# Designed miniproteins, single chains, continued (5): the designs that were tried, part 3

Each design is a single chain, and the fold is of that chain. pLDDT is the mean over its residues in the fold that is shown.

## One batch from the design tools (miniprotein)

Design m16071
Fold by ESMFold2-Fast:
Structure m16071 (fold): chain A 70 residues (1-70)
Amino acid sequence: SPQKIIDEALERVRKALEEAKSREEFLQKLKQIVDETVEQLQKVAPENFDEYFNQFHLRVQQLIDAYLAS
């Protein structure tokens, strides 16, 4: 399910934000999570990829913004 892929990827981003010891480590982990999520979404929902990727991107931005505002 594309929604499950997004939800699991967002949980990985949350953990990376909490556990990363540096900005550089976080960005490296974020890139890996994004790359893997893109690959999974392209395989399971290629026809609706843009919709699901935009949802994922927006949710990642919201999560990072909320963390930085803390």
Scores: mean pLDDT 85

Design m16072
Fold by ESMFold2-Fast:
Structure m16072 (fold): chain A 74 residues (1-74)
Amino acid sequence: ALSEEQLEQLRAFLLWLATHYPPELAAVVRELVERLLAETDEARRRQALGQFESALRQPLPAMLAALRATLDAL
């Protein structure tokens, strides 16, 4: 399970994403969040959270690919 701080950060991020990016990117992030919440392996869950930070550092064209790769790894 996500901590309250992580859940709040995630909620803020999803809201920001929905207002600033195309629906395709928002859909991939939503799928990733759903997989993350269903993940029982703590190591994979921690890795996915780290990949969010890495993806946010990517330029826009690479951000979608980075998020998709994270989703595919889960």
Scores: mean pLDDT 70

Design m16073
Fold by ESMFold2-Fast:
Structure m16073 (fold): chain A 71 residues (1-71)
Amino acid sequence: MTAEQAERAARLILSRMRDGLVSREEVLEALREAGFSEEDVEAARKMLEALGRDTVTADEVERILVRLLIT
């Protein structure tokens, strides 16, 4: 995984954000569009599911992207 893929995902997510929130499914779709592997997308899905909400904040998205980069 590259920093360029993470930057692309972050840009896509920010473009879909409404009132500081983005849906779980929009995050996962942005990761796929940015070229993340299905294994990375599945890891992100599990992290999003652990939050127990349909929407996530920019801070939560940043934590997920950082975790995917260090794994």
Scores: mean pLDDT 80

Design m16074
Fold by ESMFold2-Fast:
Formats: structure tokens, sequence, C-alpha cells
Structure m16074 (fold): chain A 87 residues (1-87)
């Protein structure tokens, strides 16, 4: 369901945010916090928001440090799988 997909996506983002915080990536933490807030504010647009989040994270990947980029790669893979199950 859209609700289950949103909850799973938020959980994946929260896990990635905790890992970026442990790495000292303050900018990455802020970015993922904004993405979580956007998903929670737009539950009816869950599929679109997940797709947009994947696109944005993929585009911003070169701006991350290698350790943070590894966290982002894992997050993108998880969000892509969640989005695939919606359609």
Amino acid sequence: SLEEAREEAVRALEEARRRLEALGDRAGVQLLTEMIEALEANPERTAEMIGNTVTLLSGLRPTFRPESAAVVDELVARLTEIGRRLR
C-alpha cells in the first residue's frame, strides 16, 4: 500500500540520516531531513516523491564524500525497490 511504502521509505531515510550523522556529514543530514519532511507532508504523492528523491540523490551523489556516497548508494537502491513495488 502507499502507506506501507511511505513508512518503509521514511524508515530507510531515517537509517541513512543516522549513518550520515555518525560520519559528520551535516549537509547530508539536513538534505535527508528535508526529504523525510516532504514525504510525510505529501502522503497522497508517495510514489512521485520516492521517484523524485531517487532522482535528486542520484544527481547529488558526486557532491558526497566516499563514505557518505556509499550510504547514499544503499539508500537509492532501497528507495528504488520500494518505488518498483508501487507500480
Scores: mean pLDDT 87

Design m16075
Fold by ESMFold2-Fast:
Structure m16075 (fold): chain A 94 residues (1-94)
Amino acid sequence: SPEELIKEAAERLTELIEDPKATPEDFLKEVERLMEEFREAGLITEEQVERIREYARRQLELAKANPEKKREYMEQGAKYALHVMLEGVEKLKA
C-alpha cells in the first residue's frame, strides 16, 4: 500500500542517516531506489523523480564538502524525498 511504502522509505532512510558506516553515496543510491519503487507503483511522476534526484545530488555534494554536517545534509535530502513522495500519494487519494 502507499502508506506502507512511505513508512518503509522513512525507516530505510533513517537507518542510513543513523549508520556511521553509511556514505553520502549510499544514501543517494537508496533515495534513487525508493524513487524507482514509487515511480513503478505509479505514485510519483518522472518530473518528481528528477526533482528528488537533483536535490539529493546537491545534498551529497554539500555532505562531501562538509563532513561534519553530513548528517544534516542527509536528513534534508531524506525530508525532501519523503515530502515529494507524499505529495504523489496524496494526489492519488483525492
Scores: mean pLDDT 79

Design m16076
Fold by ESMFold2-Fast:
Formats: structure tokens, C-alpha cells, sequence
Structure m16076 (fold): chain A 66 residues (1-66)
């Protein structure tokens, strides 16, 4: 399952493995994990990393299931 998330606010990664995302960016989320993380791809920059699902979704403007 893939989610497309449009960011309503900035998301700052807490570690080098986590993705930093700016307000207005669109992020593709894949492979949601039992620990509450997911693989993320920033479609504006092409950068990939890990995000905390709860944090990203809490600052999302919109979420689309693909």
C-alpha cells in the first residue's frame, strides 16, 4: 500500500536516517512498519528516508491512498 501525503507543516527528522520535509512537499509513504515508521520519498527533492508515521500524519494537509 502506498500513501501520498501533502505536508501542511515542516517535518524534521530526529536522526540521519529520517527524512526532513518542508511544508507543501508531497511525500510517498511505503512499507509501514509495526514500530510506527515508514519508508518515505520526497517527490520534490527525490530524497528517501524513514519517517515516523504518527508525526507525518499529524502535520499532513491531505492523505491519498494509492
Amino acid sequence: MTLLVRMGEDYKGRSPEELDIEKGDVVRLTDPRDDGTARAENLKTGETGIVDLNEVLSVAESVEVS
Scores: mean pLDDT 79

Design m16077
Fold by ESMFold2-Fast:
Structure m16077 (fold): chain A 85 residues (1-85)
Amino acid sequence: DEVALKYIKLGEEAYKQKKYDLSIAFYEQAVKVASPKLRGEAYLNLGNAYKEQNKLEDAREAYEKAIKFGSEEVKEKAKENLQKL
């Protein structure tokens, strides 16, 4: 998970700078290498980045995967974001 966590941090930095394409690329790498629990968090962040680009179908799928893999906290946030989408 050390490599996945680095990708999540890089994605969050890109997201904060509104570089959503770069953020998405980092989160896509995170989901590929993450443990199931950290993968849920990465999918939640991926969904948020897709939403900012108005890629609503991609955002929905990412949130659904965050619900599948995430901790209870991640699942709750992903469900809330799906409802607001």
Scores: mean pLDDT 86

Design m16078
Fold by ESMFold2-Fast:
Structure m16078 (fold): chain A 94 residues (1-94)
Amino acid sequence: MEEIKKLQQEIYNLLNEINDLLQQMQVSSADEAVALAKQAQALLDRLKQLQKELAELMAKAGVPKEVIDKLMTAADKVLNSLQQDLNTILQKKL
């Protein structure tokens, strides 16, 4: 349970950091937006890893598969939305 809370906090912090980078990209020059996009992509990749780690840790803690599957589906929707936002902002800056 303690480890699950720590992972959830880390995921929350990464989501906030990604959103901050996406906002910075909107007001940045094209060159700055490319650099920020690289940072945002690295954080998105890290977020995907932490989501998998969270699912595994929840399974080990005895959380039902149905609950984990629902949470992972919701997480995938958020990840896909952030990836689309990143791609859209970057395309507008190019």
Scores: mean pLDDT 86

Design m16079
Fold by ESMFold2-Fast:
Structure m16079 (fold): chain A 69 residues (1-69)
Amino acid sequence: SAEKEALLKELEELIAKVKKIVEEMYAQGKLSQEEVDRFEEIAKGTLETASKLPLEKLKEVLAELKAGL
């Protein structure tokens, strides 16, 4: 499904944007290496879980994540 693939790509792009912020915060001494590693683990698990979700549930998750940003 093209729609599901588009939503997963949008989620990957959101994760990449958050990753850039996390990397900048780490460079500024605002985050520890342990906190960066925790983010990487959560991001990986989130994307893997999202790939297995039905289309409607994936839409809900993506909307909630966007609202939190």
Scores: mean pLDDT 82

Design m16080
Fold by ESMFold2-Fast:
Parts: structure tokens; sequence; C-alpha cells
Structure m16080 (fold): chain A 50 residues (1-50)
């Protein structure tokens, strides 16, 4: 599974840490699915791209 992670300003998070992948896996996300995830007081958008 590959994910794309954006902050709320639209900047891509390069090399997302394991926690983003674990969260997507926990939710059973499929290609094209999007969710929000908060880490260290910041909110991010996770999208499964592959």
Amino acid sequence: MKIRVLDLEGNEVKNPPKEFYDYADKLGMKVGDKTTYSLDGKTYIIEVVE
C-alpha cells in the first residue's frame, strides 16, 4: 500500500512515519480513500494511492 499525506496547507509530507500507514491499515482503507489523522497537534489528510 502507498499513501499520500498532506497537511492542511496542502504541503505533502515526505516519507510519512509508520503511524500514518498503521492508521490507514486499521481503517481498512482502499485505493482512492481519504481520511484525516492528527499527530503531534497537527491534522493531516491521508489518501491511499496504490
Scores: mean pLDDT 82

Design m16081
Fold by ESMFold2-Fast:
Structure m16081 (fold): chain A 94 residues (1-94)
Amino acid sequence: TPEEVLAELQAFVDEARKTVKELKEKNYSVEEIKAKIDEFYTRYIELVNKWLEAESPDTPAEVKAAIEQARADLENVFYEMVKLLREKEEKEKA
């Protein structure tokens, strides 16, 4: 259901934020960061596909808004992951 997909997305946002903290605090390699980005992005696409299948004209506006917020939160997390990857790549070149 749309509500179940929302709950999965919200849980995934929390997990992704925790992962970003771990990437910042631990000396992960470029390869390890790339693997984490690939893993989370693949799972994100699966959740987006679940949302597209679950969404209907009758889906409550509040659920749609919450999904859009969760997606925005995840895009911000992915931006931080990519930024960390670039910073790590620069340090390995130097």
Scores: mean pLDDT 82

Design m16082
Fold by ESMFold2-Fast:
Structure m16082 (fold): chain A 86 residues (1-86)
Amino acid sequence: MAEELLEKAIKAALEGKKEEAAELAKKAIELIVRELSKDKEKAEKLIEEVTKQLDEVQALDLPGEVFAEALRRAYEVARKKAEYDG
């Protein structure tokens, strides 16, 4: 379940495992976007957009708490965009 992968990503981020947290968050986003979106082309485009944003945020080397919040927000934004059948 995508939510479980997100929870695991948040825990990894708080533990300072930023690379692992980013990978888990990307998997959570891929799952939820593909599950909710009816348009495969729009789904893949949204996944590309959000994963690039997460790579940039990871590169900033933010504190674990701030990184965890960024991951949660990215997931929620992706989920809402996918819900529009976009």
Scores: mean pLDDT 82

Design m16083
Fold by ESMFold2-Fast:
Order: C-alpha cells, then sequence, then structure tokens
Structure m16083 (fold): chain A 73 residues (1-73)
C-alpha cells in the first residue's frame, strides 16, 4: 500500500540520517552530534569549497553508502 511505502521511505531516511551522523563523527573526530548538526557541517564544508547544493547532497549520499558498505563487511 502507499502508506507502507511511505513508512519504508521514512524509516530509510532515519537510517540514512543516523549513518551520515556516524560517518561525520568518525571523519571529524567528534561526538554527540545530532543528524542536523552533521548535515550542517557538511553543508558548511561544501559551501567553503564552492560546491553546489546538488554536489553536496551527492557527497552526503556517497558517505552514507560507504558507511553502509563498511557495516555490511
Amino acid sequence: SLLEELRREVEKAREDQELLREAVMERYGLTGLTPNEAISLLLQEGERRGLSLEEILARMEELIERKRRRLAA
């Protein structure tokens, strides 16, 4: 059903946010970050480097995928 599909999307988004948070904490040697704080750090780094929002989001997706692969290995 549509509601089951939406529930899976929400659960995946929450999982992805947690994977991103853990990856950012590991990368920068930080603890106690919220998912929003982790996202903000990557946005600030990307903006400093002159990346577009689309490029920053692609890098976030890559970090999530790399973290997921490491946990599966």
Scores: mean pLDDT 83

Design m16084
Fold by ESMFold2-Fast:
Structure m16084 (fold): chain A 78 residues (1-78)
Amino acid sequence: MESEKGKEALELARKAVENNLKSDDPLAKEIAIGISRIIAGVMAVELRNEYNPENPTVWSEEEREMADEIIKEAEELV
């Protein structure tokens, strides 16, 4: 089965970030950035741990590449 957990985390992160970025409060913006980094990191770790050579049916090669992109984007979110 494909990354249902990763998808849920991504949707939650996106909503939380969007709501906080919509605010004119600079604190809310900093919180949004922090949340997006934490969730992206957790999501990437979960995807990587579930995708291994012994259990390739859990995650596709494409999903693994997507996890790497999410990590990279989070790292650039300084």
Scores: mean pLDDT 58

Design m16085
Fold by ESMFold2-Fast:
Structure m16085 (fold): chain A 75 residues (1-75)
Amino acid sequence: AEEELNRLFRERLRELAAAHPEYAEFLEEAIARLEAGASAFEVTLAVYQDESVPEAFKAAVGDLLAAAVEEVERR
């Protein structure tokens, strides 16, 4: 379900911020979009379209989304 994917994605983004405080600003924006009703896919697309976001953060978000989708599909 999209709700479960969005919840897991948000949880993983918070874990990423704890490991990488340099991404805190971008993470807060991503979480705010999710809480406003955006899907995990829409948030990932917004991150990818933002030229100010570091490429390393874009890659991390993409990997995290792929892992979250795989986890939800197994359930």
Scores: mean pLDDT 79

Design m16086
Fold by ESMFold2-Fast:
Structure m16086 (fold): chain A 89 residues (1-89)
Amino acid sequence: SERIERARRLFEEAIRLLREQPSVESLQRAQQLLLEGARALGNPQAIAVAQQTVQQIRDLVNNEDVSLDEVIALLEQAGRQIIEIARQS
């Protein structure tokens, strides 16, 4: 599906930005890309997963012990869940 391929590319870009250029700006952009990808699929459950993941990242960023690897792992997990939801729709 063209929509699924677009969403996957946006999720891959989000992870790449954080790995190659970790910054507050890259973190904000990665969150935007996750939401854009989920919204492009038009599935309410996929959008809910993206929104929940963005909130989890926000909560982690307010913790002094947050790691970049933990944020990337959350984005990878959310991306996989969103694509799987879209494939079952």
Scores: mean pLDDT 86

Design m16087
Fold by ESMFold2-Fast:
Structure m16087 (fold): chain A 84 residues (1-84)
Amino acid sequence: MVDRAIQRARAAGDDDAVALIRAIRDNDADQLLAIFRQRGITTGDIQASIAAITDVLRHLSRSDQVALLSTSHTDSTIAAFRAY
């Protein structure tokens, strides 16, 4: 139900959240890196990356967060967030 999460973020006017959710859904590592760089996060700062993802996901209901993470195959960072 990733499209529901994207629609909610778009309704909130949070285009950065929309871009990040799409990158996570599509396993687009280049887009994730671009978003992290836009937020001043380096590839060596895993904690800041997790915090940025968590902050974006706070705009979504718990069920939408679970749905997004369950359909995501995006890298060790998302896997670490799911395990946390």
Scores: mean pLDDT 60

Design m16088
Fold by ESMFold2-Fast:
Formats: C-alpha cells, structure tokens, sequence
Structure m16088 (fold): chain A 99 residues (1-99)
C-alpha cells in the first residue's frame, strides 16, 4: 500500500505543471492521501485510475502505464464492491495506451 500511494503521489506531482486544470490534480493528490490514511484500497484504486486517465490525456503514456499497473495490483490484492467496474475502466485505459 505505502509504495502504491507513494508512486501515485510522485506521478501526480510531476503531472501537475502540465495540467490545464491544476485544481483537479490537487483534488486527486488529496484523495490519494485520504484513501491511504483510511486504508481505503477501493478509493485509492479509483483515484489512481482517474489519474492514469489524466496522464493519457496529457500524453504521458509511461506514467499512465505505471498507474494502471498499480491499480491492477490493488484489484488483485483486495476485494471490494466496485472491482468489476474498476476493471472495465482499466481495460478502457489500456486500449487508449495501445493507440
């Protein structure tokens, strides 16, 4: 968990200067911190998936791939109600990464 949250935060901070909406990145950073503090693995995975989508939109495919890999690892380790929906979101992001 600590490594997943740490890597996601590092990527979010690197993306912030390139975002047309820095406030969105700030909200994602806060969401990662809150999820980590509360051991909310579902919230952490959901936020990382959203951050990966932003990385793709900004053209940072390598960072997006790292975030997708982190989210997949969280879905493999933890069971939560939105797992199937989050898996579908990851699959759509992987399609965009192949384009």
Amino acid sequence: MEEAAKKALEIAEKLRPYSPNPELVDSLIEAIKVAYENKDYEGLARTIIRLAGLAIELGFKEMAKELVDIARTLLEKYDFPSKEALQREIDELEKKLEE
Scores: mean pLDDT 83

Design m16089
Fold by ESMFold2-Fast:
Structure m16089 (fold): chain A 63 residues (1-63)
Amino acid sequence: MFASNKGAIADLDAALAGTNPSVEELARAIGEILRLMADPEVKDNSIRAERVSDTEVRITAER
C-alpha cells in the first residue's frame, strides 16, 4: 500500500529534513498518514505532508 502513496512519504521526508520535531509530533504525523492510507474514501497518491514549522507537519488528502 505504501507504493500507492509514495508521494506522502517523500513529502514527509522532505518536510523533516533539517527540522527538529519531537518524537511525539513525528509519531502523530506518521499515524495520520497511515490512517488516511486505510481510508477507502481517500484517493491514491492524494496524501501529502507539508512542513508548517520546525516542530509541526500538516497532513492533507483528497477525498
Scores: mean pLDDT 67

Design m16090
Fold by ESMFold2-Fast:
Structure m16090 (fold): chain A 100 residues (1-100)
Amino acid sequence: SEEEVREQAIRSLEVARRVVVEVAEEIGEEELKERIERLIEETIEKIRAGTLTDEDLDRFVEELHRLLNELHKKVKDYRKGFRLLAASSEIYLAAEMLKK
């Protein structure tokens, strides 16, 4: 159950990472792409290593929210904006599943 929750959270983060990377590439935001991708990758590594703390999760959510808002402001197409919102929701749900 707890292992299944961790694996589900990792899958959700991987799916969201792909969507965010695709949107960032489509609008030419390479720096935001790299920063968001790195943040998600580092969090996944901590989940896999069993070293992720609640403080790590809070920092992850806060920094990711800030970066996703920066990316969203640069999106002119509403469909791309919807894709980012869907990815954000999946990330926040994954983070919530990992907290006690």
Scores: mean pLDDT 86

Design m16091
Fold by ESMFold2-Fast:
Structure m16091 (fold): chain A 68 residues (1-68)
Amino acid sequence: GAAALEAQRRELLARMERGAAQLEALGVPRSEIDALIAEVRALLDAGRVEEAAEYWDRRGVELALRHS
């Protein structure tokens, strides 16, 4: 239901805040972090919360591994 989707959206936004800080600490360029955030927010704006979460997780790991 709507409450469950809103809870998932809030959890993803919290994870993105923590993850963005971690990626910045690892030396990932801000332009790449901002691009990923923009792509995830576009999915969230489309109501595609589960897809947004999966995309953040996959692309975030890829960025961390390239810059670790």
Scores: mean pLDDT 84

Design m16092
Fold by ESMFold2-Fast:
Structure m16092 (fold): chain A 67 residues (1-67)
Amino acid sequence: SLVEEAVEAAKAYAERLAASLAAQTGKPATGTAEAVDEETVKLTVRAGDVVLEAETSVLAAIENGKL
């Protein structure tokens, strides 16, 4: 489904961002993504005590392949 494709795209972006942060800081970082509704996905990147959250539309995630 479009939502599943959008979640996978957002997750891939979040994981790439987490890997970059881990490499730069020397601390473990994780990236995840979830559907908020049929039109919106949320991605989360956690690096230690820092949590970054962002939302994007399902269409934007699919069309751009990123946030």
Scores: mean pLDDT 78

Design m16093
Fold by ESMFold2-Fast:
Structure m16093 (fold): chain A 75 residues (1-75)
Amino acid sequence: PEAAREIAIRLLEKALAETKNPEVKSYLQKALEAVRAGDFEAAIEALEQALKLDPSNPYIRGALRAVREALAAAK
């Protein structure tokens, strides 16, 4: 459970560092803050919006998967 959260944070930080699109960065920042706060549902919503804007980004896809795992483990 904690491992999935840590993986999500790492992938979000990687996506943020490499993304040049300011709109994608805004959603990724919201997702990172939500994950750190333990609000995985809000993080999923923000990541889905980021993925719609950058559907080929493997870090966004990986972060979304990791957050979904963290949410499942928390329930």
Scores: mean pLDDT 83

Design m16094
Fold by ESMFold2-Fast:
Structure m16094 (fold): chain A 71 residues (1-71)
Amino acid sequence: GLEGIVEEVLRTGPVTVVILRIDGKLYEVSVVGVRLLKGDKVTVLELDETGNMLIEVDGQVVPAHIIKELS
């Protein structure tokens, strides 16, 4: 999988919104079911053309979604 790094946390709650750096690009991403902090590493296991993702963080696999590409 691709490595992602949390550059910024925009919102926390039942849905967490973060800026992720994946393969040198920045994405605004929503994540359900896990708390993310700035500097956290995630592994992108799956990413489809509609922006739906599975990510692994701290041994846990959770769904995520790309809201917007930033760079």
Scores: mean pLDDT 84

Design m16095
Fold by ESMFold2-Fast:
Structure m16095 (fold): chain A 53 residues (1-53)
Amino acid sequence: GLTAEQKERLRKLMEIGVQKLELAVKLVTGAISEEEFEARMAELNAKEKEIEA
């Protein structure tokens, strides 16, 4: 089974995944620029890598 630490890590990764999906929706609907999308995705990818450490 998963440890409490592993479950918490998965929860945080899921939250980042939701934020990435929201960002993709904003890009497709024209609510944000491609530049802003790339910058925000880079921030989320950095957070994801820190959590997976």
Scores: mean pLDDT 84

Design m16096
Fold by ESMFold2-Fast:
Structure m16096 (fold): chain A 92 residues (1-92)
Amino acid sequence: SLLREKILDSIEKLGLSDPELTVLFDYLLIQSVRLQLPKPATLEIADRIELVVKGKQTVTEAVKELVETFEVPKKFHDKLESLVTTVVKQVK
């Protein structure tokens, strides 16, 4: 869908511009392999963001689900919330 393409483009651009997001994405990639997750981290993030954009979840709920899915430590929670919030604002 066009919305999915906009979300994925926004995630990619943020990953290229923010060094702290590079560290977060490296962590999420390692966790995807370690936990044998069925889909890539970027697609899981995109799914949560799409639900927020459609009014089916809050940013807080989406971040909570991503934290639980990837076992994200507290040190990355603010950056993950910033990522979700920024992408939602860019695609709305």
Scores: mean pLDDT 86

Design m16097
Fold by ESMFold2-Fast:
Structure m16097 (fold): chain A 93 residues (1-93)
Amino acid sequence: MLVMLDGAPVKKQAGDTVTASARVVDGPRGTVTLVLTSSEIQDDKQTPVTREVAAGETATLSITLTVNKSGTLTVAAADEAGDYSRATVTVEV
């Protein structure tokens, strides 16, 4: 299992929206739990998202955040087989 984080532009103005799509590839096994954490963009927030995905399938989730300041967006993924992956992007204001 591998998580990818796509679609977050590197430069924004305060009050802009960043849409980040988290995609799980390489065959998640069973239920995938995604946790989104933003550091300094909106203060630290965790948004757990649980989705059941069959082996060999790709799951895509889209997350939208309002940018308050420069910071980092991180998504962590874990499946029922204990595979873990994370991806990080930097957002600048």
Scores: mean pLDDT 69

Design m16098
Fold by ESMFold2-Fast:
Formats: structure tokens, C-alpha cells, sequence
Structure m16098 (fold): chain A 88 residues (1-88)
């Protein structure tokens, strides 16, 4: 199963980040990364966005759910953005 996900982490005034992950999940639950991309105003913001994207993609792939919205925890204590996950 292949899942496409976009997730972003935004903070007011000092950090901004966005992550996208495409993963494949095999029948035994093994997850393989097909592609991933992230950017952020800081290394931490970038890592947080990528982690959120991967978590949501893995969840969608395991459940077969389309339209799953990725939520990023308030990793920087201010604001969070999310995107829908696409499952083929």
C-alpha cells in the first residue's frame, strides 16, 4: 500500500515548516519510505514536520483510510497545520 501525505508545522513569528511523505506498507506491516521532503526555518521545525508526515502516512497506510488529516502536535508551543492524506 502506498500513501501520500503532506503535513506542516507553523509557529507564530519565528518558525515555519512543511513536510511531505510517501510510504509503502507491506502486508506484514513493514514500512518503506518511497520519498520524503521537508523544509523549515530551523532544523528542529523541519524534523517535526517530517515526523508528523511519516506518522500520518503510516497510519493511513495501515488503516486503508483516504482523506485522513495529519495532525502535528504543538512541537514548538504555538501553532500547528495539517493536511489530508491520499491513499491510492
Amino acid sequence: MTVRLGAGVGTNDDKDAQGTAVVRVDADGTVSTVSEDAWGSSEQAERDALEAARKAAEKAARTGQTGLTAKVGDAVGRSVHSRDVQVP
Scores: mean pLDDT 52

Design m16099
Fold by ESMFold2-Fast:
Structure m16099 (fold): chain A 65 residues (1-65)
Amino acid sequence: SAAELARKGAEALRAGDRATGLAYAGQASMVGEGETAELARKGGETLFETGDAERAAELAYQASE
């Protein structure tokens, strides 16, 4: 599910694996709907645009809830 993908993304980002975290965020944004997809996409965009892995992980974790 999108929530499972978002959770895996958040876990990867908190472990310092940015590439895996970004990949899971992208998958969650494509599979998910509504708020889950938006939060996952925003997390991926934050990581890609700003490099803020902590903020990106927060957004991915919110998408997983």
Scores: mean pLDDT 73

Design m16100
Fold by ESMFold2-Fast:
Structure m16100 (fold): chain A 61 residues (1-61)
Amino acid sequence: SLEEIAREISRRTGLSVNEARAAAVLVAEGFSDEQVIALLQSNGVSRERAEAAVRLARELL
């Protein structure tokens, strides 16, 4: 489920569950990696953590 994916991304990256859920939803909806990274960075997430979240979302979806 998206909620289990969000929790796993949160656990492995240090993002909040809400940030991790946003990453998973946007990836599932077909947004590009750079669009998702840019959105996460605009909310204060580092590029390294945003890239890790996108990679994990693609692996787990």
Scores: mean pLDDT 88

Design m16101
Fold by ESMFold2-Fast:
Structure m16101 (fold): chain A 84 residues (1-84)
Amino acid sequence: LSEVQRLEAELALEEMAVAVARLALGRELSEEERQELIAYLRRVKERAEELAKRARELGDEALAERAEEVAREAEELIAELEAK
């Protein structure tokens, strides 16, 4: 895989991670499950931010914008979980 193809694959996994986490918001979570999901989403955000930086360094602004969107969605989900 080229560097760009590898970044696209990594981003797709992070996009799926956010989608799966969003499904959990409609469920009753234990305090332990809630904290674990928050920790998971913090890692997703960090990886998405790093993907955005690497994509921009390669000149792929579209990929960088997608990664920034994933980071924003993860941050929003963290805020929703912390509010409960």
Scores: mean pLDDT 84

Design m16102
Fold by ESMFold2-Fast:
Structure m16102 (fold): chain A 104 residues (1-104)
Amino acid sequence: DVAAARAKIPGIVAETAEALGLKPEEVELLRELAEALLEAREAIAAGDREAAIRHLERAKELLRRFVERLRERVAEYAGISPAEVEADADAFLARLDALIEELR
């Protein structure tokens, strides 16, 4: 349910912002990332491959920026190394790339 997922974004963003001590600009980056992923999911459900690819490419860019900026804080919160956060992000980016290739 995309509508149900979208309704949860403000709460998830607020909880993550509190947990990681996010600045307003970083909260906006997280919100944009969450919206891009939901818009990709909605486009896939609608059969709109071109829109899905655009939203997934945007999500990849936003995820790279989020990890670059917040890697150390995510690692501290999760109790893992910054290198493990990068490895997890790289794995997720690879999944997004595979999905984009399937939609082409």
Scores: mean pLDDT 83

Design m16103
Fold by ESMFold2-Fast:
Structure m16103 (fold): chain A 77 residues (1-77)
Amino acid sequence: MPLYAVEVTFKNASDEQIEALVEALKAVEGVESVEVHKEGDTTTVRATASSKEAAEKAAEVAKKFPGVESVKIHDFT
């Protein structure tokens, strides 16, 4: 089971913006998977992480992207 997840929410994001974020999150050491869910005009990108440090780094990477409305870290420990 993943110990941490980073949930990034976009509103009215382009496919190019979503793909760029997914690739950036995959490049973070300790990120195990990245999933994209679209619901209407809202896109949620979820990255699972093996450690708190990896989750925090993924969240910082996500916050640098224009158009990101929220970034949340979920702890499953």
Scores: mean pLDDT 79

Design m16104
Fold by ESMFold2-Fast:
Structure m16104 (fold): chain A 69 residues (1-69)
Amino acid sequence: QAALVEAALAGVEAAIRELAAAGYSPEEIRAAADHVVNYFVAQHPDLSEAAVAELRERVDAAVARTVAA
């Protein structure tokens, strides 16, 4: 599960950095990140509640860092 969380996080971080560089708003970047995470979780129903919570927390932190830059 840790490898799936790391892969999902890396993909989201790359995507939100590109959106920020293209001039998308913080709200748009957050919505895009939420969409990707929700889709990933739906495709991996065997992910533990703890792994899903960790992924969401780390994605929220990544979005905050990206929109602050």
Scores: mean pLDDT 79

Design m16105
Fold by ESMFold2-Fast:
Structure m16105 (fold): chain A 90 residues (1-90)
Amino acid sequence: MAELERRLRATREATAAARERLLRQPGSVPTLEALRRIGTAGAGERGGRLALAAVREHLQKTKNITLDQVLAIAERTAREEAIRVVREEA
């Protein structure tokens, strides 16, 4: 359905925009807080919590993560949650 596709695209754009804004901030931004904001932008509070939880699990297991990897995990988690919510709503 075209409406479902439009909503999913809007979620992707919101998540990408939030990521770009955080990456352009001067100085250091707390990684976990940045991830929560990206998740929230893409999939609401649940998306933010899921993104934070996924990164925390990865950090506990490896303890060696690049910033690019944590951002990718947050975006992926938010996108997956947003897709599930939108498809269930549609």
Scores: mean pLDDT 64

Design m16106
Fold by ESMFold2-Fast:
Structure m16106 (fold): chain A 85 residues (1-85)
Amino acid sequence: SKEKEIVENIVKGFQGGELPKALEALRWLAENGNPEVLKEVLRKISELVRPEYKEKLLELAEKVPSMSKEELKELAQEWIEKFES
C-alpha cells in the first residue's frame, strides 16, 4: 500500500538512507495518513535519532491521534527543519 511504502521510506532514511526522501514521506504521512500509523512511525524513528530529538518525538507521538491534520502538517514541517539542521 502507499502508506506501507511511505513508512519504509521514513525508516530507511533515518537508518542512514535518503533522509530528504524520508522527511518528504514523513510530511505526506502527517498530512494524509492514518494518525495511528504516524504515531507508530514517530516512536520507531525516536530510537534512530539523536537523544535531543527522542523525547520530543515520543511526546508528539502520544498527541498525534488527537491532533487535526493541519496541526500535524505544521508540526511535521517543524520536525523536518530540526532534522535538517
Scores: mean pLDDT 77

